Designed miniproteins, single chains. Designs and how they scored, part 56

Each design is a single chain, and the fold is of that chain. pLDDT is the mean over its residues in the fold that is shown.

## One batch from the design tools (miniprotein)

Design m2059
Fold by ESMFold2-Fast:
Structure m2059 (fold): chain A 73 residues (1-73)
Amino acid sequence: GPDFEKLFEEGKKLIEEALKVPKEDKEKIEKLTKEGIKLLKLPIELRALPEEFIEPLKEEIEELEKKVKESLK
């Protein structure tokens, strides 16, 4: 499969790990979230995806970022 699929799966796993961390460990949540989001955005930055896949991917990344932000409130 394309490399971007692996990067996306790895990024999602890091976000899922961040959501499992106790809210008190904010530093660990922030580190996992930053690394996960970095991996999720990499296919967009490298222009590794056709245009039609970019907008859905951006929306999914924004939803994941929102989910982490809401979990920290």
Scores: mean pLDDT 76

Design m2060
Fold by ESMFold2-Fast:
Structure m2060 (fold): chain A 58 residues (1-58)
Amino acid sequence: MELTPEEVEVLRAVAAGKSLEEIARDLGLTPEQVEELLKRAMEKLGAKSREELAAWTR
């Protein structure tokens, strides 16, 4: 599945341990927009939860 550039940036920041609020500030987005990007990225990668994404970062 193809991730958009925004979805990739959100995933990288989550992998780096940043909160949604920190990512929103860094990218000039709202926390709600970051949440939507993260959800779409998770759906494209087949991850069911944020906990599963966190496991991929370990």
Scores: mean pLDDT 73

Design m2061
Fold by ESMFold2-Fast:
Structure m2061 (fold): chain A 89 residues (1-89)
Amino acid sequence: MLPEEVLERLDRAAELFVEAMKLYEEGIKTGDDEKLLEAVRKFAEAARLFPGLYPFALWAIDQAEKASTSPEVREEIRKLRDELEKELA
């Protein structure tokens, strides 16, 4: 059986991933690049808490970058992706 601390970290990672998906969908629907950026930050945090989410987080981050229209937000998303790759790849 997994230790309680590991289960709590998995629960937190799952909650962050769900929040990130919601922000991503809202960002796409409304064209809000700031919501896409916040979604990327939450995807990255979820992957750091549970590295098994890393491939899914990378895919979602790449989709957010493609959906963003602001060059400044795209650059921040790329930096966050590169930091995550450096940490977990």
Scores: mean pLDDT 83

Design m2062
Fold by ESMFold2-Fast:
Structure m2062 (fold): chain A 77 residues (1-77)
Amino acid sequence: MSPEEQARKKFEEAIKAAKEGDLEKASILLSEGTRLLIEAGKYEEALELLEKFAKETPLKSTAATLKNAVREKQKKA
């Protein structure tokens, strides 16, 4: 499985965990998925998936923090 496929799976699992009320697990999975996309240089995809997560879950602050991290890494790349 590519880093991109692993990241997409982690975002799907994060949304599911958040909807089930496991906000800690959702936050961990979201962070791992975001890291994988940053390492793959897929900054735009990371921002799109984080925006989707923010719209579908209550973890809007966590998503915003990770979006800022992605933007900072994109600027340095």
Scores: mean pLDDT 83

Design m2063
Fold by ESMFold2-Fast:
Structure m2063 (fold): chain A 85 residues (1-85)
Amino acid sequence: SSAERLAELMLELADRAAASTGIEREIDIGLLAIAMAVALLTQRTHPDEEETRIFRETLERLARHADPEVAALARAALAELEAIA
């Protein structure tokens, strides 16, 4: 599903950002933020219970990520997702 692919992309971008420095890190953090925004927009425009569950589980996992910037982005996105539901 598109939601599963987007969730996988978020996890990949988070790990890449955590392992990167400088411009490469900034790009991966930016792409992660965009991926999160797309997930939220999808649920605002076309709410789907199963997709919401996939994104919630993924964001909860990312909120526990060792990288504090990744975790902060995920916590913000999770709060927005909870406000939609």
Scores: mean pLDDT 89

Design m2065
Fold by ESMFold2-Fast:
Structure m2065 (fold): chain A 78 residues (1-78)
Amino acid sequence: SELEEAEKLLEEKEKSGDPEAVEFLRRALEVAKRALESGELPDPADDVGLAALGLLGIYFKDERARALAEELAARLEA
């Protein structure tokens, strides 16, 4: 599944990566998992929440997360 693929990517990054970047990605993945379980989108005002929205849009193909990210981008350009 897409979730298992994302978890494997995180495990690979843990073996070769920056500890702070790995911890940030781990927190973002946890928030993304909770969003999938609850049906509630992460808070985009939080850096971890924004990263979780990105993960939902890219790895889980969540249409709601993608639409929200596009809306936020449009607001930043206004």
Scores: mean pLDDT 66

Design m2066
Fold by ESMFold2-Fast:
Structure m2066 (fold): chain A 67 residues (1-67)
Amino acid sequence: SAGTAAFQRRLAEAGLIPAEYADQVGNGELGAATREALIRLSARLGEEVDGVANAKTSAALRELGAS
């Protein structure tokens, strides 16, 4: 989906998606690279992230350098 693709771009901007998976960023699917990024983001937030960009998730991504 477009929303998932936008979220993937923010995860990559935050440095949470490894560079070798850059070609998979923006495909709109919850693949291995996106799932790994969500696990890393969950660890930083201290709580589970389910792939929905909420206010807390958005704030954390901005702090890591994503728009």
Scores: mean pLDDT 69

Design m2067
Fold by ESMFold2-Fast:
Structure m2067 (fold): chain A 89 residues (1-89)
Amino acid sequence: AMAEEAEREYRQAEQEAQETVDRIQQQDPELGPLVRKGVQGTIGVSYNRGLAKFASSSPDDRRANAFRTAADAARDATRQALAAVERAL
């Protein structure tokens, strides 16, 4: 189903985000938790926005679009966090 495929893609993006945050935390234990909260917050907000935007769609389509929105947000947040840390070094 489309939702299952989107969920797998989202879980991969979330895992990549987690690995990036863990790397940041190893370099700066104080900054790491703040970056983690930011990334997790962005993912959660984006998932809920996706659900709301596609509320009139079928449950499968709604969930699929929410997962895609969250996956894109996870990738964007991870790229921004990594770029900011690299520029600060």
Scores: mean pLDDT 77

Design m2068
Fold by ESMFold2-Fast:
Structure m2068 (fold): chain A 55 residues (1-55)
Amino acid sequence: MSEEEREEAIRLAKELFAQGKSGREVFEELKKRFPHMSDEEIDRLVVEAVIEYES
């Protein structure tokens, strides 16, 4: 995963959370957008986005 892809994924996750999407919905959208990433990588990005957005 490139740094640019990571930043794009976190940005997209934050935008989806701002739209009222659940973590499950955000995970599914990231998996569709970045199908080459592992479930573990997507889960980590979702968690990081939640921490940055809500915490």
Scores: mean pLDDT 79

Design m2069
Fold by ESMFold2-Fast:
Structure m2069 (fold): chain A 63 residues (1-63)
Amino acid sequence: SRSTALAVAAMLHAISGDVDTAVELAKRLLEEGDFETAKRIAELVLQRDPDNKEAKEILEKAK
């Protein structure tokens, strides 16, 4: 599905260290209603960049 493709892309970018792209894709996942995957991506981003404000905002919205 479309949300699955976004989830895979976001995870790959987060793992590869492309946090800006991972955050952008996680925002798209929130818009599609995939809160669980968006939260996981934000957690991966925060593991690499603990002060990332956008990732923290995604976690709050994904609750």
Scores: mean pLDDT 80

Design m2070
Fold by ESMFold2-Fast:
Structure m2070 (fold): chain A 71 residues (1-71)
Amino acid sequence: IEERAREALEELIRAAKELGLDVEEVLREAAERLRGLAEAAREVAKATGSEEAREAAELAEALARLAEEAA
């Protein structure tokens, strides 16, 4: 999870730089959206028992935390 989140963060930073965007702004916006996705995925996991939804929620939350720390 943490390794996958770190890889995703590095890819997001790379993409933002290639597009000429403000990396700090992109990371802050991404963190907010990812927290929303983590909540939605957690609710799906609770309702369905889906391991994939649980993993998605954990990954989104880890990525959101790393993005906030990097901004």
Scores: mean pLDDT 80

Design m2071
Fold by ESMFold2-Fast:
Structure m2071 (fold): chain A 66 residues (1-66)
Amino acid sequence: NVDKANEYTRDGAIAFKEGKYEEAIKYYEKALELNPKNKEAQKNLAEVYKKLGKEELAEKYEKLAK
């Protein structure tokens, strides 16, 4: 379900833009459950963790997105 993964990635990006970090994480996690190699979801999840001060998790997802 690549289409559904892309939908969750988009919804996560909207939540992130609105400062709803916990909601953004849930959407990106759902996107990665459907498509673990979704680089956009991985990058955006890294950015959310960076905003929350979780540097180790941010680096982990940044490396996955490369």
Scores: mean pLDDT 82

Design m2072
Fold by ESMFold2-Fast:
Structure m2072 (fold): chain A 83 residues (1-83)
Amino acid sequence: MLVEEVREALERLVEAVRAGDARAAAEALVRLAELLREINENHPELIEEVEEAAGEAAREAERALAENPELALEVLREAQALA
C-alpha cells in the first residue's frame, strides 16, 4: 500500500516538525523520498491517488516547515546525512 505509506510518512513528518524533532522529521522525509522514488519509477499511475490521499498532509507539512525555517534547514542536513 504505497499510497497509504506516503500519507503516514507525511503525517509523521508533520508531527516531528511540530515537536521540534529534526532527526525524526529527517527520517520521515528520507522515507517519503524513498516511497516517492518507488512510485515515480515503478508505479506512476499511483501519482493521482497519492495527491488525493496525501494532499492535506503534504500541505500541512509544507506549512509547518515554512513556519520553522531554522528547523527546516536542520531537517535537510540530517536527511542528507541519512541518504
Scores: mean pLDDT 83

Design m2073
Fold by ESMFold2-Fast:
Structure m2073 (fold): chain A 66 residues (1-66)
Amino acid sequence: MGEVIATGLSPTSATAVALKAIGDGGRAEVTDGDEIVVRATGLSPRGAREIADAARAGGGRAEVRL
């Protein structure tokens, strides 16, 4: 079961990453504070890589946990 934690995203990019995680059959939580954090869970290994790549393409950082 894969998890991705994404940071450094704009609100628009964070929303896009969260929606992609949900569309891939996962769950996503967006925390708005000093830094926007997207936590995506319930992902396949393939899904986790796709979400991490989407976050990086959006100018953010991503940590993948498998």
Scores: mean pLDDT 81

Design m2074
Fold by ESMFold2-Fast:
Structure m2074 (fold): chain A 90 residues (1-90)
Amino acid sequence: MIPADIPVQIPPQIQALIDQQVARYGMPPDIVAMVRVMVRQMLQMIQQGVSIDDAFQIIVNRINNMFTPDMAQRVIDIIRAVVAQIQQMQ
């Protein structure tokens, strides 16, 4: 029995972009999984009426609390690329 609602599906274009960016930075599988969770959370917030900019800032704050500064910057750069792709799809 799953207590949470079904998470938002990541569009194929965004999934491909994540895969490209995480490969570029040599991200380990655990970090890749966390990036996908953050992208899904951001998409869910946008679907709930949060602006793309506000959703991005919320995710950036979470990243800065979870990672070292160097890793946080790389993850933020990946999320920024995803935001640009989402804006092109709107």
Scores: mean pLDDT 77

Design m2075
Fold by ESMFold2-Fast:
Structure m2075 (fold): chain A 67 residues (1-67)
Amino acid sequence: DEEAEREALELFNQLVEAVRAGDEEKARELARQLVDLQARGLGVTPSEEERERMVELALEEARQAVA
C-alpha cells in the first residue's frame, strides 16, 4: 500500500527531526507511532515487551540517520 509506505516514511522523517532537535520525549512518541503503524500493516500484534524493543530499534536507526 503506497499510502501506508508514505505515512511510515513521513513518521520516520519526523522522528529523525525530533532526534536532531534533542526532543527525546517527542522522538520516543513518534517511534511508538511508527512501530504501531508497521505492526498494523503486517497484521501482527506485538507484546508490550516486543513493542518496546522495536521502539528502541527505531530510535537507534533515527540516531544513526543524524550522525
Scores: mean pLDDT 81

Design m2076
Fold by ESMFold2-Fast:
Structure m2076 (fold): chain A 112 residues (1-112)
Amino acid sequence: SELEELEKKLNEIIEKLKEAKKKGVSLAEALELLGEELAKIAEEFGKPETAEKVRELGKKAAEYAEKGKLDEAGEYLALMVVEFMDALSKEQQEIVRKKMDELGEIIEELLA
């Protein structure tokens, strides 16, 4: 049930990002949204320090995206995902990995 709740939350994030894309939100807004939603999951798993770091890294990714510095934005996005994954069990990491392809496609479409 805990693994099912994680999958449900990740699917909700995917749907929020798809909706944001349809509304024409910027890459920066999408990256900040992703960071905030991942931070909420980390808080619910009892990892408040991870949540704060994830939120900070997502905000930095968004700030670099807003400046058109896409290489730096991508580096902070990668650091945010690593920080989030490090807080999870192996079983939870496998669920996130399966959803990362769909999340990556949405982010790539926002770059185009």
Scores: mean pLDDT 84

Design m2077
Fold by ESMFold2-Fast:
Structure m2077 (fold): chain A 68 residues (1-68)
Amino acid sequence: SPLLEEAQRLIGEALEAERAGDLATALELYRKALEVLEQLDPNDPLVQAMREFVETRLARVEARLAAA
């Protein structure tokens, strides 16, 4: 699925930004990944796992940005 490939790419880019300390870019990319995942089948276990992963990472990045 092109949308699944896009979600995977966005998550990869977000993780790279997060590791580099670019939290603002990581936040934007995780949000974009979540928007793409919302267009996929919510009953797909892979989609559910990716969504949970992104939501967890988003919460951590948002907390770090709020503390800065």
Scores: mean pLDDT 88

Design m2078
Fold by ESMFold2-Fast:
Structure m2078 (fold): chain A 95 residues (1-95)
Amino acid sequence: KEELERKAKIYEHNAKILEDTAKQLEDMAKKYRDEADKLRQEGEKSTPEEAKKLFEQADNLYKKADILEEGAKNARTLAEKYKSQADELKKQIEA
């Protein structure tokens, strides 16, 4: 009984850490997308040669944002799994 209570608490803690991590990754991704959008807007106002460079830099930032967003999804999925395991342990304690 005591062991199940301890494991449930650990799983809940791990889920919290993963949710916090996902939030940070999502915030970073938004920052990169905002920066990429600024570079794209600057490129639209530039010479064709400068525009190509700015668009390439924007594309690289969008790609970084995509990677961070995928990381956030993975972290949230793992957090959900830990929550489900904690809930199952709590049911065993109550039974």
Scores: mean pLDDT 88

Design m2079
Fold by ESMFold2-Fast:
Structure m2079 (fold): chain A 64 residues (1-64)
Amino acid sequence: MEEGRKKAIELLKEKGMSEEAARAAVEAVEEGKLELAKAIIMMSAGLSEEEAEELARKVAEILK
């Protein structure tokens, strides 16, 4: 869990998100709020809806 969380945060930071935004997106995924996680990714990284949805799914997979 801890290592997966760190990996997910690193992935999101690599896409241009701040550490705070990346943590917020990871927390949303952990809480099952995938739509919220997608919105945070879109707003923080400037990604399309399709790209943000793909990243939210990857974060969920990393956190398993």
Scores: mean pLDDT 81

Design m2080
Fold by ESMFold2-Fast:
Structure m2080 (fold): chain A 58 residues (1-58)
Amino acid sequence: MEIVDDKNVLEYLEELLKDPSLSEKEKKIIKELIKYLKENPNPTIDEFHDFLASLLNK
């Protein structure tokens, strides 16, 4: 991706949710990311990274 945009990230995450090899925990994390991006449509890169770091440390 040349430019990180909310729409491109959301599309990518929704495509990941279609992967049947994902565990229940992985699906939950991806759903939480989609929820976050829908509720925060213009997060800064730093805010997004902080949220990702919090999810990965679960």
Scores: mean pLDDT 69

Design m2081
Fold by ESMFold2-Fast:
Structure m2081 (fold): chain A 93 residues (1-93)
Amino acid sequence: MIEEYEKKIKENPNDANAYVLLGSLYLKKGEYDKAIEWYKKAIEVDPNNAAAYVGLGNVYYKKGEFDKAREWYEKAIEVDPDNEAAKELLEEI
């Protein structure tokens, strides 16, 4: 739940994964601008968080902006070359 993850962030503001989970929840709700905001905060906390880059790619994919989605998936692979999720998603577009 969104409120639960917001509390988690307040207690541990360096938990990049909590920001990723918030982004994913907003993405699931179709609130793309809010999803982008939270995924970007995850990257600000941990620039090597490949999941946040994958999340940004997923938002742009849902918006039909496939060129931007590809760019973010490629960034996820640059940050984590072993990220199989980003590799699979990149092949879908």
Scores: mean pLDDT 82

Design m2082
Fold by ESMFold2-Fast:
Structure m2082 (fold): chain A 67 residues (1-67)
Amino acid sequence: MEEREAIARTIGLILRAIGHALDGDLEAALKTLEEAREYVEENIEDEELKKEMLELIDKAEANIEKL
């Protein structure tokens, strides 16, 4: 997997989750973040980058839960 493409797709999933949260669909937002976590775990082998992407997802989840 090309790392640049994996990063772009991860960011796209995070933005999609935020979109769901703004629409009031918290369940869809959290499910999309879970898909983003799985995508990162499966497609990013660089441990430092994986950690950074997972941390971004964690921050997005915390902000979505606050509404």
Scores: mean pLDDT 82

Design m2083
Fold by ESMFold2-Fast:
Structure m2083 (fold): chain A 56 residues (1-56)
Amino acid sequence: MTKEQALEAVKKIVEEAKKLGRKVDMESVIQFVEENYGKRSLEDIIEEVEKKILES
């Protein structure tokens, strides 16, 4: 998985959360991916974003 693919995946997660009426800051999510890039697997980063945004 590339960084671009991971960014696309998290953007879709944010759009789905918005569709469900949740308030999510897209810029904060992108920043989270960038801060964790190279420190964790991209798959783990996406999973954590999904859990925090869609599961609450």
Scores: mean pLDDT 77

Design m2084
Fold by ESMFold2-Fast:
Structure m2084 (fold): chain A 119 residues (1-119)
Amino acid sequence: AVVITESGGGTVKEGGSLTLSAKVSGVDFSAVAKAWLRQAPGQPPVVVATISPDGSATGLAAEVAGRFTISVDHAKKTAYLHMSNLRVADTAVYYGALGPVDGEGFAHRGPGTPLTVVA
């Protein structure tokens, strides 16, 4: 079974920095694309960052571009979301995700790690 374990969430002041980690098992890490999704209360999940299977190509949503980056450590089988200059609007539950699988987008998601940004 595919298992994704997120860590690094918490409470941070506006303008601060934080790194989230998603450790992956049960799949060939180098063979699957990775993403970070976030979901604010009452909203659908949105993709904020993506990275290709080999780690050579990244994508960022416009609202986080210039503030967030995504990276991978193949030896640790871990994907990272590096967040800087955090805004209250970045408050959400963040999910590590894998895919696409069978055209369903990023269907494999972890349980999520909450981030609260305070003014």
Scores: mean pLDDT 84

Design m2085
Fold by ESMFold2-Fast:
Formats: structure tokens, C-alpha cells, sequence
Structure m2085 (fold): chain A 89 residues (1-89)
């Protein structure tokens, strides 16, 4: 969804992988699309960055809706969430 995509792309900017200007352009132009072929049409997005965005979104989307909300609301560390999931298995 757009919320998931926006969260992932902004997280990449906050971690220094991309600039905030590039993140804003990706969010504006991609419009819910996680297709690498669409992402590479955006100025400043190469195939490697497009794949990193797709992989990050796919990883986040593999979580349940409840787990996604926990990550968004304060557990933005996927490692901590993975440890919590391991305790529930």
C-alpha cells in the first residue's frame, strides 16, 4: 500500500541510503507501484536501488497487518521484531 511504500522509502532516506529529495520524488512518481521497471523510470533511481526498494517493501509486506503497525508505531527495528516472532514460533 502507499503507507507501506512511503514508510519504507522514508526509512531509506533516514538511514542515509538515499536523499530526502529523491525519496519525495520516488513516493510522488511511483504511486503504490513496487515494480522495479516503474521505479527505474524515476530520475535518480538505478536498477540496484529499485531492487533494494522492492526487497524492503516485500520484507515489510511479509509481516501481518498487526506486526506492520507495531513497526510503524515504534518498533522500527526489524531485528527486534524478528526476535519477538522467533519467541512465538
Amino acid sequence: SLDTFTFVVNSLANSGVISQDLADNIITQAGDSTDPSVLTTIPGVDPVLAQQIVDSVDSFNSLSDEQQQIVIQGSQNLGQLQQQLQQMS
Scores: mean pLDDT 68

Design m2086
Fold by ESMFold2-Fast:
Structure m2086 (fold): chain A 70 residues (1-70)
Amino acid sequence: MELTEEQKEKIIAEIETLPLDPEVKERIIEAVRNSKTSEELENELVRLYLEGLDPELANKIGKAVREAVA
């Protein structure tokens, strides 16, 4: 599913509420801005999870993506 700028802004706003390290937060926000589809963003989130992102935070970000594209 293609991500609109409005959907990206909603996802970024949700990410900014999460207790993430500033560098991790910046990387996720950049991934959101650079992703054309929700599938591309989900692939980046899976990559961050494999790199050691907290599973609960990864799940919250994934939920924010799903809610923004619903």
Scores: mean pLDDT 76

Design m2087
Fold by ESMFold2-Fast:
Parts: structure tokens; C-alpha cells; sequence
Structure m2087 (fold): chain A 99 residues (1-99)
């Protein structure tokens, strides 16, 4: 189904992101393993695109915590929370390459 393809794409995205963070020493392999196990379970539970986006936002919150980054401010929409997390993680990866 379209939803199953979207779930797989989201999981593949999270896997690539945590691998990049481990490769740069920004999170540990143990943190990456825990995040990926949680992501698989959380994303698999989604029964709609909206639930999938919410699950992805929760997974990205865990990645922010593991990387020592601040969480999105309260009151943000799911789309705003996703954009915030992706921007902060992107900035962190770019900064790690420059250091």
C-alpha cells in the first residue's frame, strides 16, 4: 500500500540519519540501536499519513535528545516540529564536518 511505502521511506530516512550521526561521533551506536528499534515500532503502528507524521516527529525528538539538542518549542504543529528537528540535525551535521 501507499502507507506501507511511506512507512518504509520514513524508516530508511531515520536509519540513514542515525548512521550519519554515529559516523560523526554525535551519538553512540547504542543510542542509534535504541532509536531504530523505537522508530520501527512507532512507525509500524501508524494507520494514516497523519499518524505516520506524528510518529516520525516523536522519533526525531528522541534523536534530538540523544544528540544533546533542544526539543521543538511547545505549540508547534507536527509539520513545524519536523522542520525544526531536521534543521537542527542538519546544522549539527554540517558543524561536525567543519570542526
Amino acid sequence: SELERAKQAALDFVERLVRALVARGLITPEQAHEILERARKELDKATSPEELMQALARVLDEILRAAGLPLPPEGMTVEERLSYALQRLSDLLVEAERA
Scores: mean pLDDT 87

Design m2088
Fold by ESMFold2-Fast:
Structure m2088 (fold): chain A 96 residues (1-96)
Amino acid sequence: MFLPVDRETAARTGRAAIEALEKALDYYQNKGDKSKAARYITAAGILATALELMDPRLAPFAEKVREAIKAIMDGDYDKAQELLEEARRLLEEFER
Protein backbone atom coordinates (compact mmCIF):
# COMPACT_ATOMS: atom_id res chain seq x y z
CA MET A 1 0.00 0.00 0.00
CA PHE A 2 1.03 3.66 -0.35
CA LEU A 3 2.16 4.22 3.30
CA PRO A 4 4.57 1.31 3.99
CA VAL A 5 6.00 1.07 7.52
CA ASP A 6 8.15 -1.50 9.26
CA ARG A 7 6.35 -4.30 11.14
CA GLU A 8 7.56 -3.13 14.57
CA THR A 9 6.13 0.39 14.05
CA ALA A 10 2.81 -1.07 12.86
CA ALA A 11 2.73 -3.45 15.87
CA ARG A 12 3.40 -0.59 18.34
CA THR A 13 0.63 1.48 16.71
CA GLY A 14 -1.75 -1.50 16.94
CA ARG A 15 -0.94 -1.95 20.64
CA ALA A 16 -1.66 1.78 21.17
CA ALA A 17 -5.10 1.28 19.55
CA ILE A 18 -5.81 -1.67 21.87
CA GLU A 19 -4.71 0.37 24.93
CA ALA A 20 -7.01 3.23 23.85
CA LEU A 21 -9.94 0.78 23.53
CA GLU A 22 -9.21 -0.70 26.98
CA LYS A 23 -9.23 2.80 28.52
CA ALA A 24 -12.42 3.76 26.62
CA LEU A 25 -14.16 0.60 27.89
CA ASP A 26 -13.00 1.28 31.48
CA TYR A 27 -14.24 4.90 31.38
CA TYR A 28 -17.62 3.93 29.86
CA GLN A 29 -18.31 0.76 31.89
CA ASN A 30 -16.60 1.34 35.27
CA LYS A 31 -16.14 5.11 35.67
CA GLY A 32 -19.14 6.50 33.73
CA ASP A 33 -16.93 9.23 32.22
CA LYS A 34 -18.19 9.31 28.64
CA SER A 35 -16.19 12.47 27.84
CA LYS A 36 -12.83 10.82 28.63
CA ALA A 37 -14.03 7.62 26.95
CA ALA A 38 -14.86 9.62 23.78
CA ARG A 39 -11.25 10.90 23.60
CA TYR A 40 -9.91 7.33 23.77
CA ILE A 41 -12.50 6.12 21.21
CA THR A 42 -11.38 8.90 18.84
CA ALA A 43 -7.71 7.92 19.33
CA ALA A 44 -8.46 4.21 18.71
CA GLY A 45 -10.40 5.00 15.51
CA ILE A 46 -7.63 7.24 14.13
CA LEU A 47 -4.96 4.63 14.91
CA ALA A 48 -7.02 1.80 13.33
CA THR A 49 -7.55 3.83 10.14
CA ALA A 50 -3.83 4.70 9.97
CA LEU A 51 -2.86 1.01 10.37
CA GLU A 52 -5.24 -0.11 7.59
CA LEU A 53 -3.65 2.50 5.28
CA MET A 54 -0.11 1.44 6.30
CA ASP A 55 -0.61 -2.31 5.81
CA PRO A 56 -3.66 -3.98 4.17
CA ARG A 57 -2.99 -7.14 6.26
CA LEU A 58 -4.18 -5.06 9.25
CA ALA A 59 -7.61 -4.34 7.68
CA PRO A 60 -9.25 -7.16 9.74
CA PHE A 61 -7.67 -5.68 12.89
CA ALA A 62 -8.97 -2.19 12.01
CA GLU A 63 -12.46 -3.62 11.41
CA LYS A 64 -12.48 -5.33 14.85
CA VAL A 65 -11.39 -2.04 16.48
CA ARG A 66 -14.27 -0.19 14.76
CA GLU A 67 -16.74 -2.94 15.79
CA ALA A 68 -15.48 -2.69 19.41
CA ILE A 69 -15.98 1.11 19.34
CA LYS A 70 -19.58 0.60 18.17
CA ALA A 71 -20.20 -2.00 20.92
CA ILE A 72 -18.85 0.39 23.60
CA MET A 73 -21.05 3.23 22.31
CA ASP A 74 -24.09 0.88 22.24
CA GLY A 75 -23.40 -0.15 25.87
CA ASP A 76 -22.68 -3.77 24.87
CA TYR A 77 -19.59 -4.13 27.06
CA ASP A 78 -19.45 -7.94 26.84
CA LYS A 79 -19.37 -7.74 23.02
CA ALA A 80 -16.78 -4.93 23.22
CA GLN A 81 -14.51 -7.11 25.40
CA GLU A 82 -14.91 -10.06 22.97
CA LEU A 83 -14.01 -7.84 19.98
CA LEU A 84 -11.03 -6.36 21.88
CA GLU A 85 -9.68 -9.90 22.47
CA GLU A 86 -10.22 -10.75 18.77
CA ALA A 87 -8.33 -7.58 17.74
CA ARG A 88 -5.48 -8.53 20.11
CA ARG A 89 -5.26 -12.01 18.53
CA LEU A 90 -5.18 -10.55 14.99
CA LEU A 91 -2.34 -8.19 15.98
CA GLU A 92 -0.37 -11.08 17.55
CA GLU A 93 -0.77 -13.08 14.31
CA PHE A 94 0.53 -10.08 12.29
CA GLU A 95 3.59 -9.76 14.60
CA ARG A 96 4.73 -13.36 13.83
Scores: mean pLDDT 81

Design m2089
Fold by ESMFold2-Fast:
Structure m2089 (fold): chain A 61 residues (1-61)
Amino acid sequence: TRTATLPAVDDGAAAAGEVVTHAPRTLASVTGGTLVLTAEPAVKPADGKPVKLPLVLTGTD
């Protein structure tokens, strides 16, 4: 699942190598570092152009 329609997530909790889908152990997974999941917002297609939101994983301190 590379292309996912995820809204802008401002949660600084994420598992390394795994998206915060059903990982209540994010605190234990990020013991070495906090990874945040960022998704680009869908731009309204005025021209009718299809917009896909690729998931972007960003490593935080």
Scores: mean pLDDT 37

Design m2090
Fold by ESMFold2-Fast:
Structure m2090 (fold): chain A 90 residues (1-90)
Amino acid sequence: VSPEDFEADVYLALAEIYLANTRLTLERAEKQGRELSPEDLEEMIRVLEKAIELYKKALELSTNPQDRKVAEEGIKEAEELLAELRERLA
């Protein structure tokens, strides 16, 4: 494994973790019937923006078609969640 391939894998894995944690937080709040505070929403927005940045870095470094597909799908999901959370803050 080249250093560049390893770096791409690390960015992709970290982005996936951030996206998954945001999804889990939303699911837990919904299951508990709990409204998210403005501070919770702002934090999740920052995490999703970071996830998108990491996915984009993975795309810059990765030549693996499957990893690129995962990153592209992750960006789309993160952008959809960002739009939803921004609407809740407005």
Scores: mean pLDDT 85

Design m2091
Fold by ESMFold2-Fast:
Structure m2091 (fold): chain A 70 residues (1-70)
Amino acid sequence: SEERERVLRAVAGDLWRIAAEYEASRAKDPALAERIVRTGRELAEALEAGDDERAARLGEELSRLMKEAE
């Protein structure tokens, strides 16, 4: 159902936002931390909007930034 899909997308967005904030809190570079938080927020917004193409691109970007933070 559309309602179930909407709820699952919102939950996924929240989980990605939390993960991004956690990784940003561990980053040594404040500029990298800010980019991680912003990208996580934008990914959550794309997921909630049902923009799967934008969500995929932002997910790849977030994964790349998180690797850089390691």
Scores: mean pLDDT 84

Design m2093
Fold by ESMFold2-Fast:
Structure m2093 (fold): chain A 90 residues (1-90)
Amino acid sequence: GLKYIREGEKAFKEKKYEEAVKYYKKAIEEFEKQNDPLTAVAYLNLGKALAKLGKLEEAKEYYKKAIELAEKFNMKGVVEEAEAKLKEIE
């Protein structure tokens, strides 16, 4: 999970948004299998990469998923960032 988040973040910083999406999806698969709260971080980061690709409706859905999961695990920082990103595209 964490390795794929780091690889996705590196790709995102290099503006390789399609590659970032691929890594964040792999991170989600690993974190979901472990019921890891970091799935919320992966949803947020996937939403950001999708927004950079102009896939705004998909980005909105992942921001909403990030908020729902982050609220469940009391991850206030993820909730606040995902809500800000959702408002930015709406």
Scores: mean pLDDT 88

Design m2094
Fold by ESMFold2-Fast:
Structure m2094 (fold): chain A 60 residues (1-60)
Amino acid sequence: SPAALRAEIAQLRAEYEEFEKRVDELIKSADPETQKRLKELLERHRRSVDAYLADLEARA
């Protein structure tokens, strides 16, 4: 059902936000050069995930 699909999308977003928080905390303990590279990679990945979930939500 559309309601079930929306609930799954919301859960996926929540799970990704928790994952992102955990990764950000790990990145903070890295050296500055590695931290910068990992933050850039995380930002690119986040944008891809956000676009994917937005597309799924539009089709719900």
Scores: mean pLDDT 80

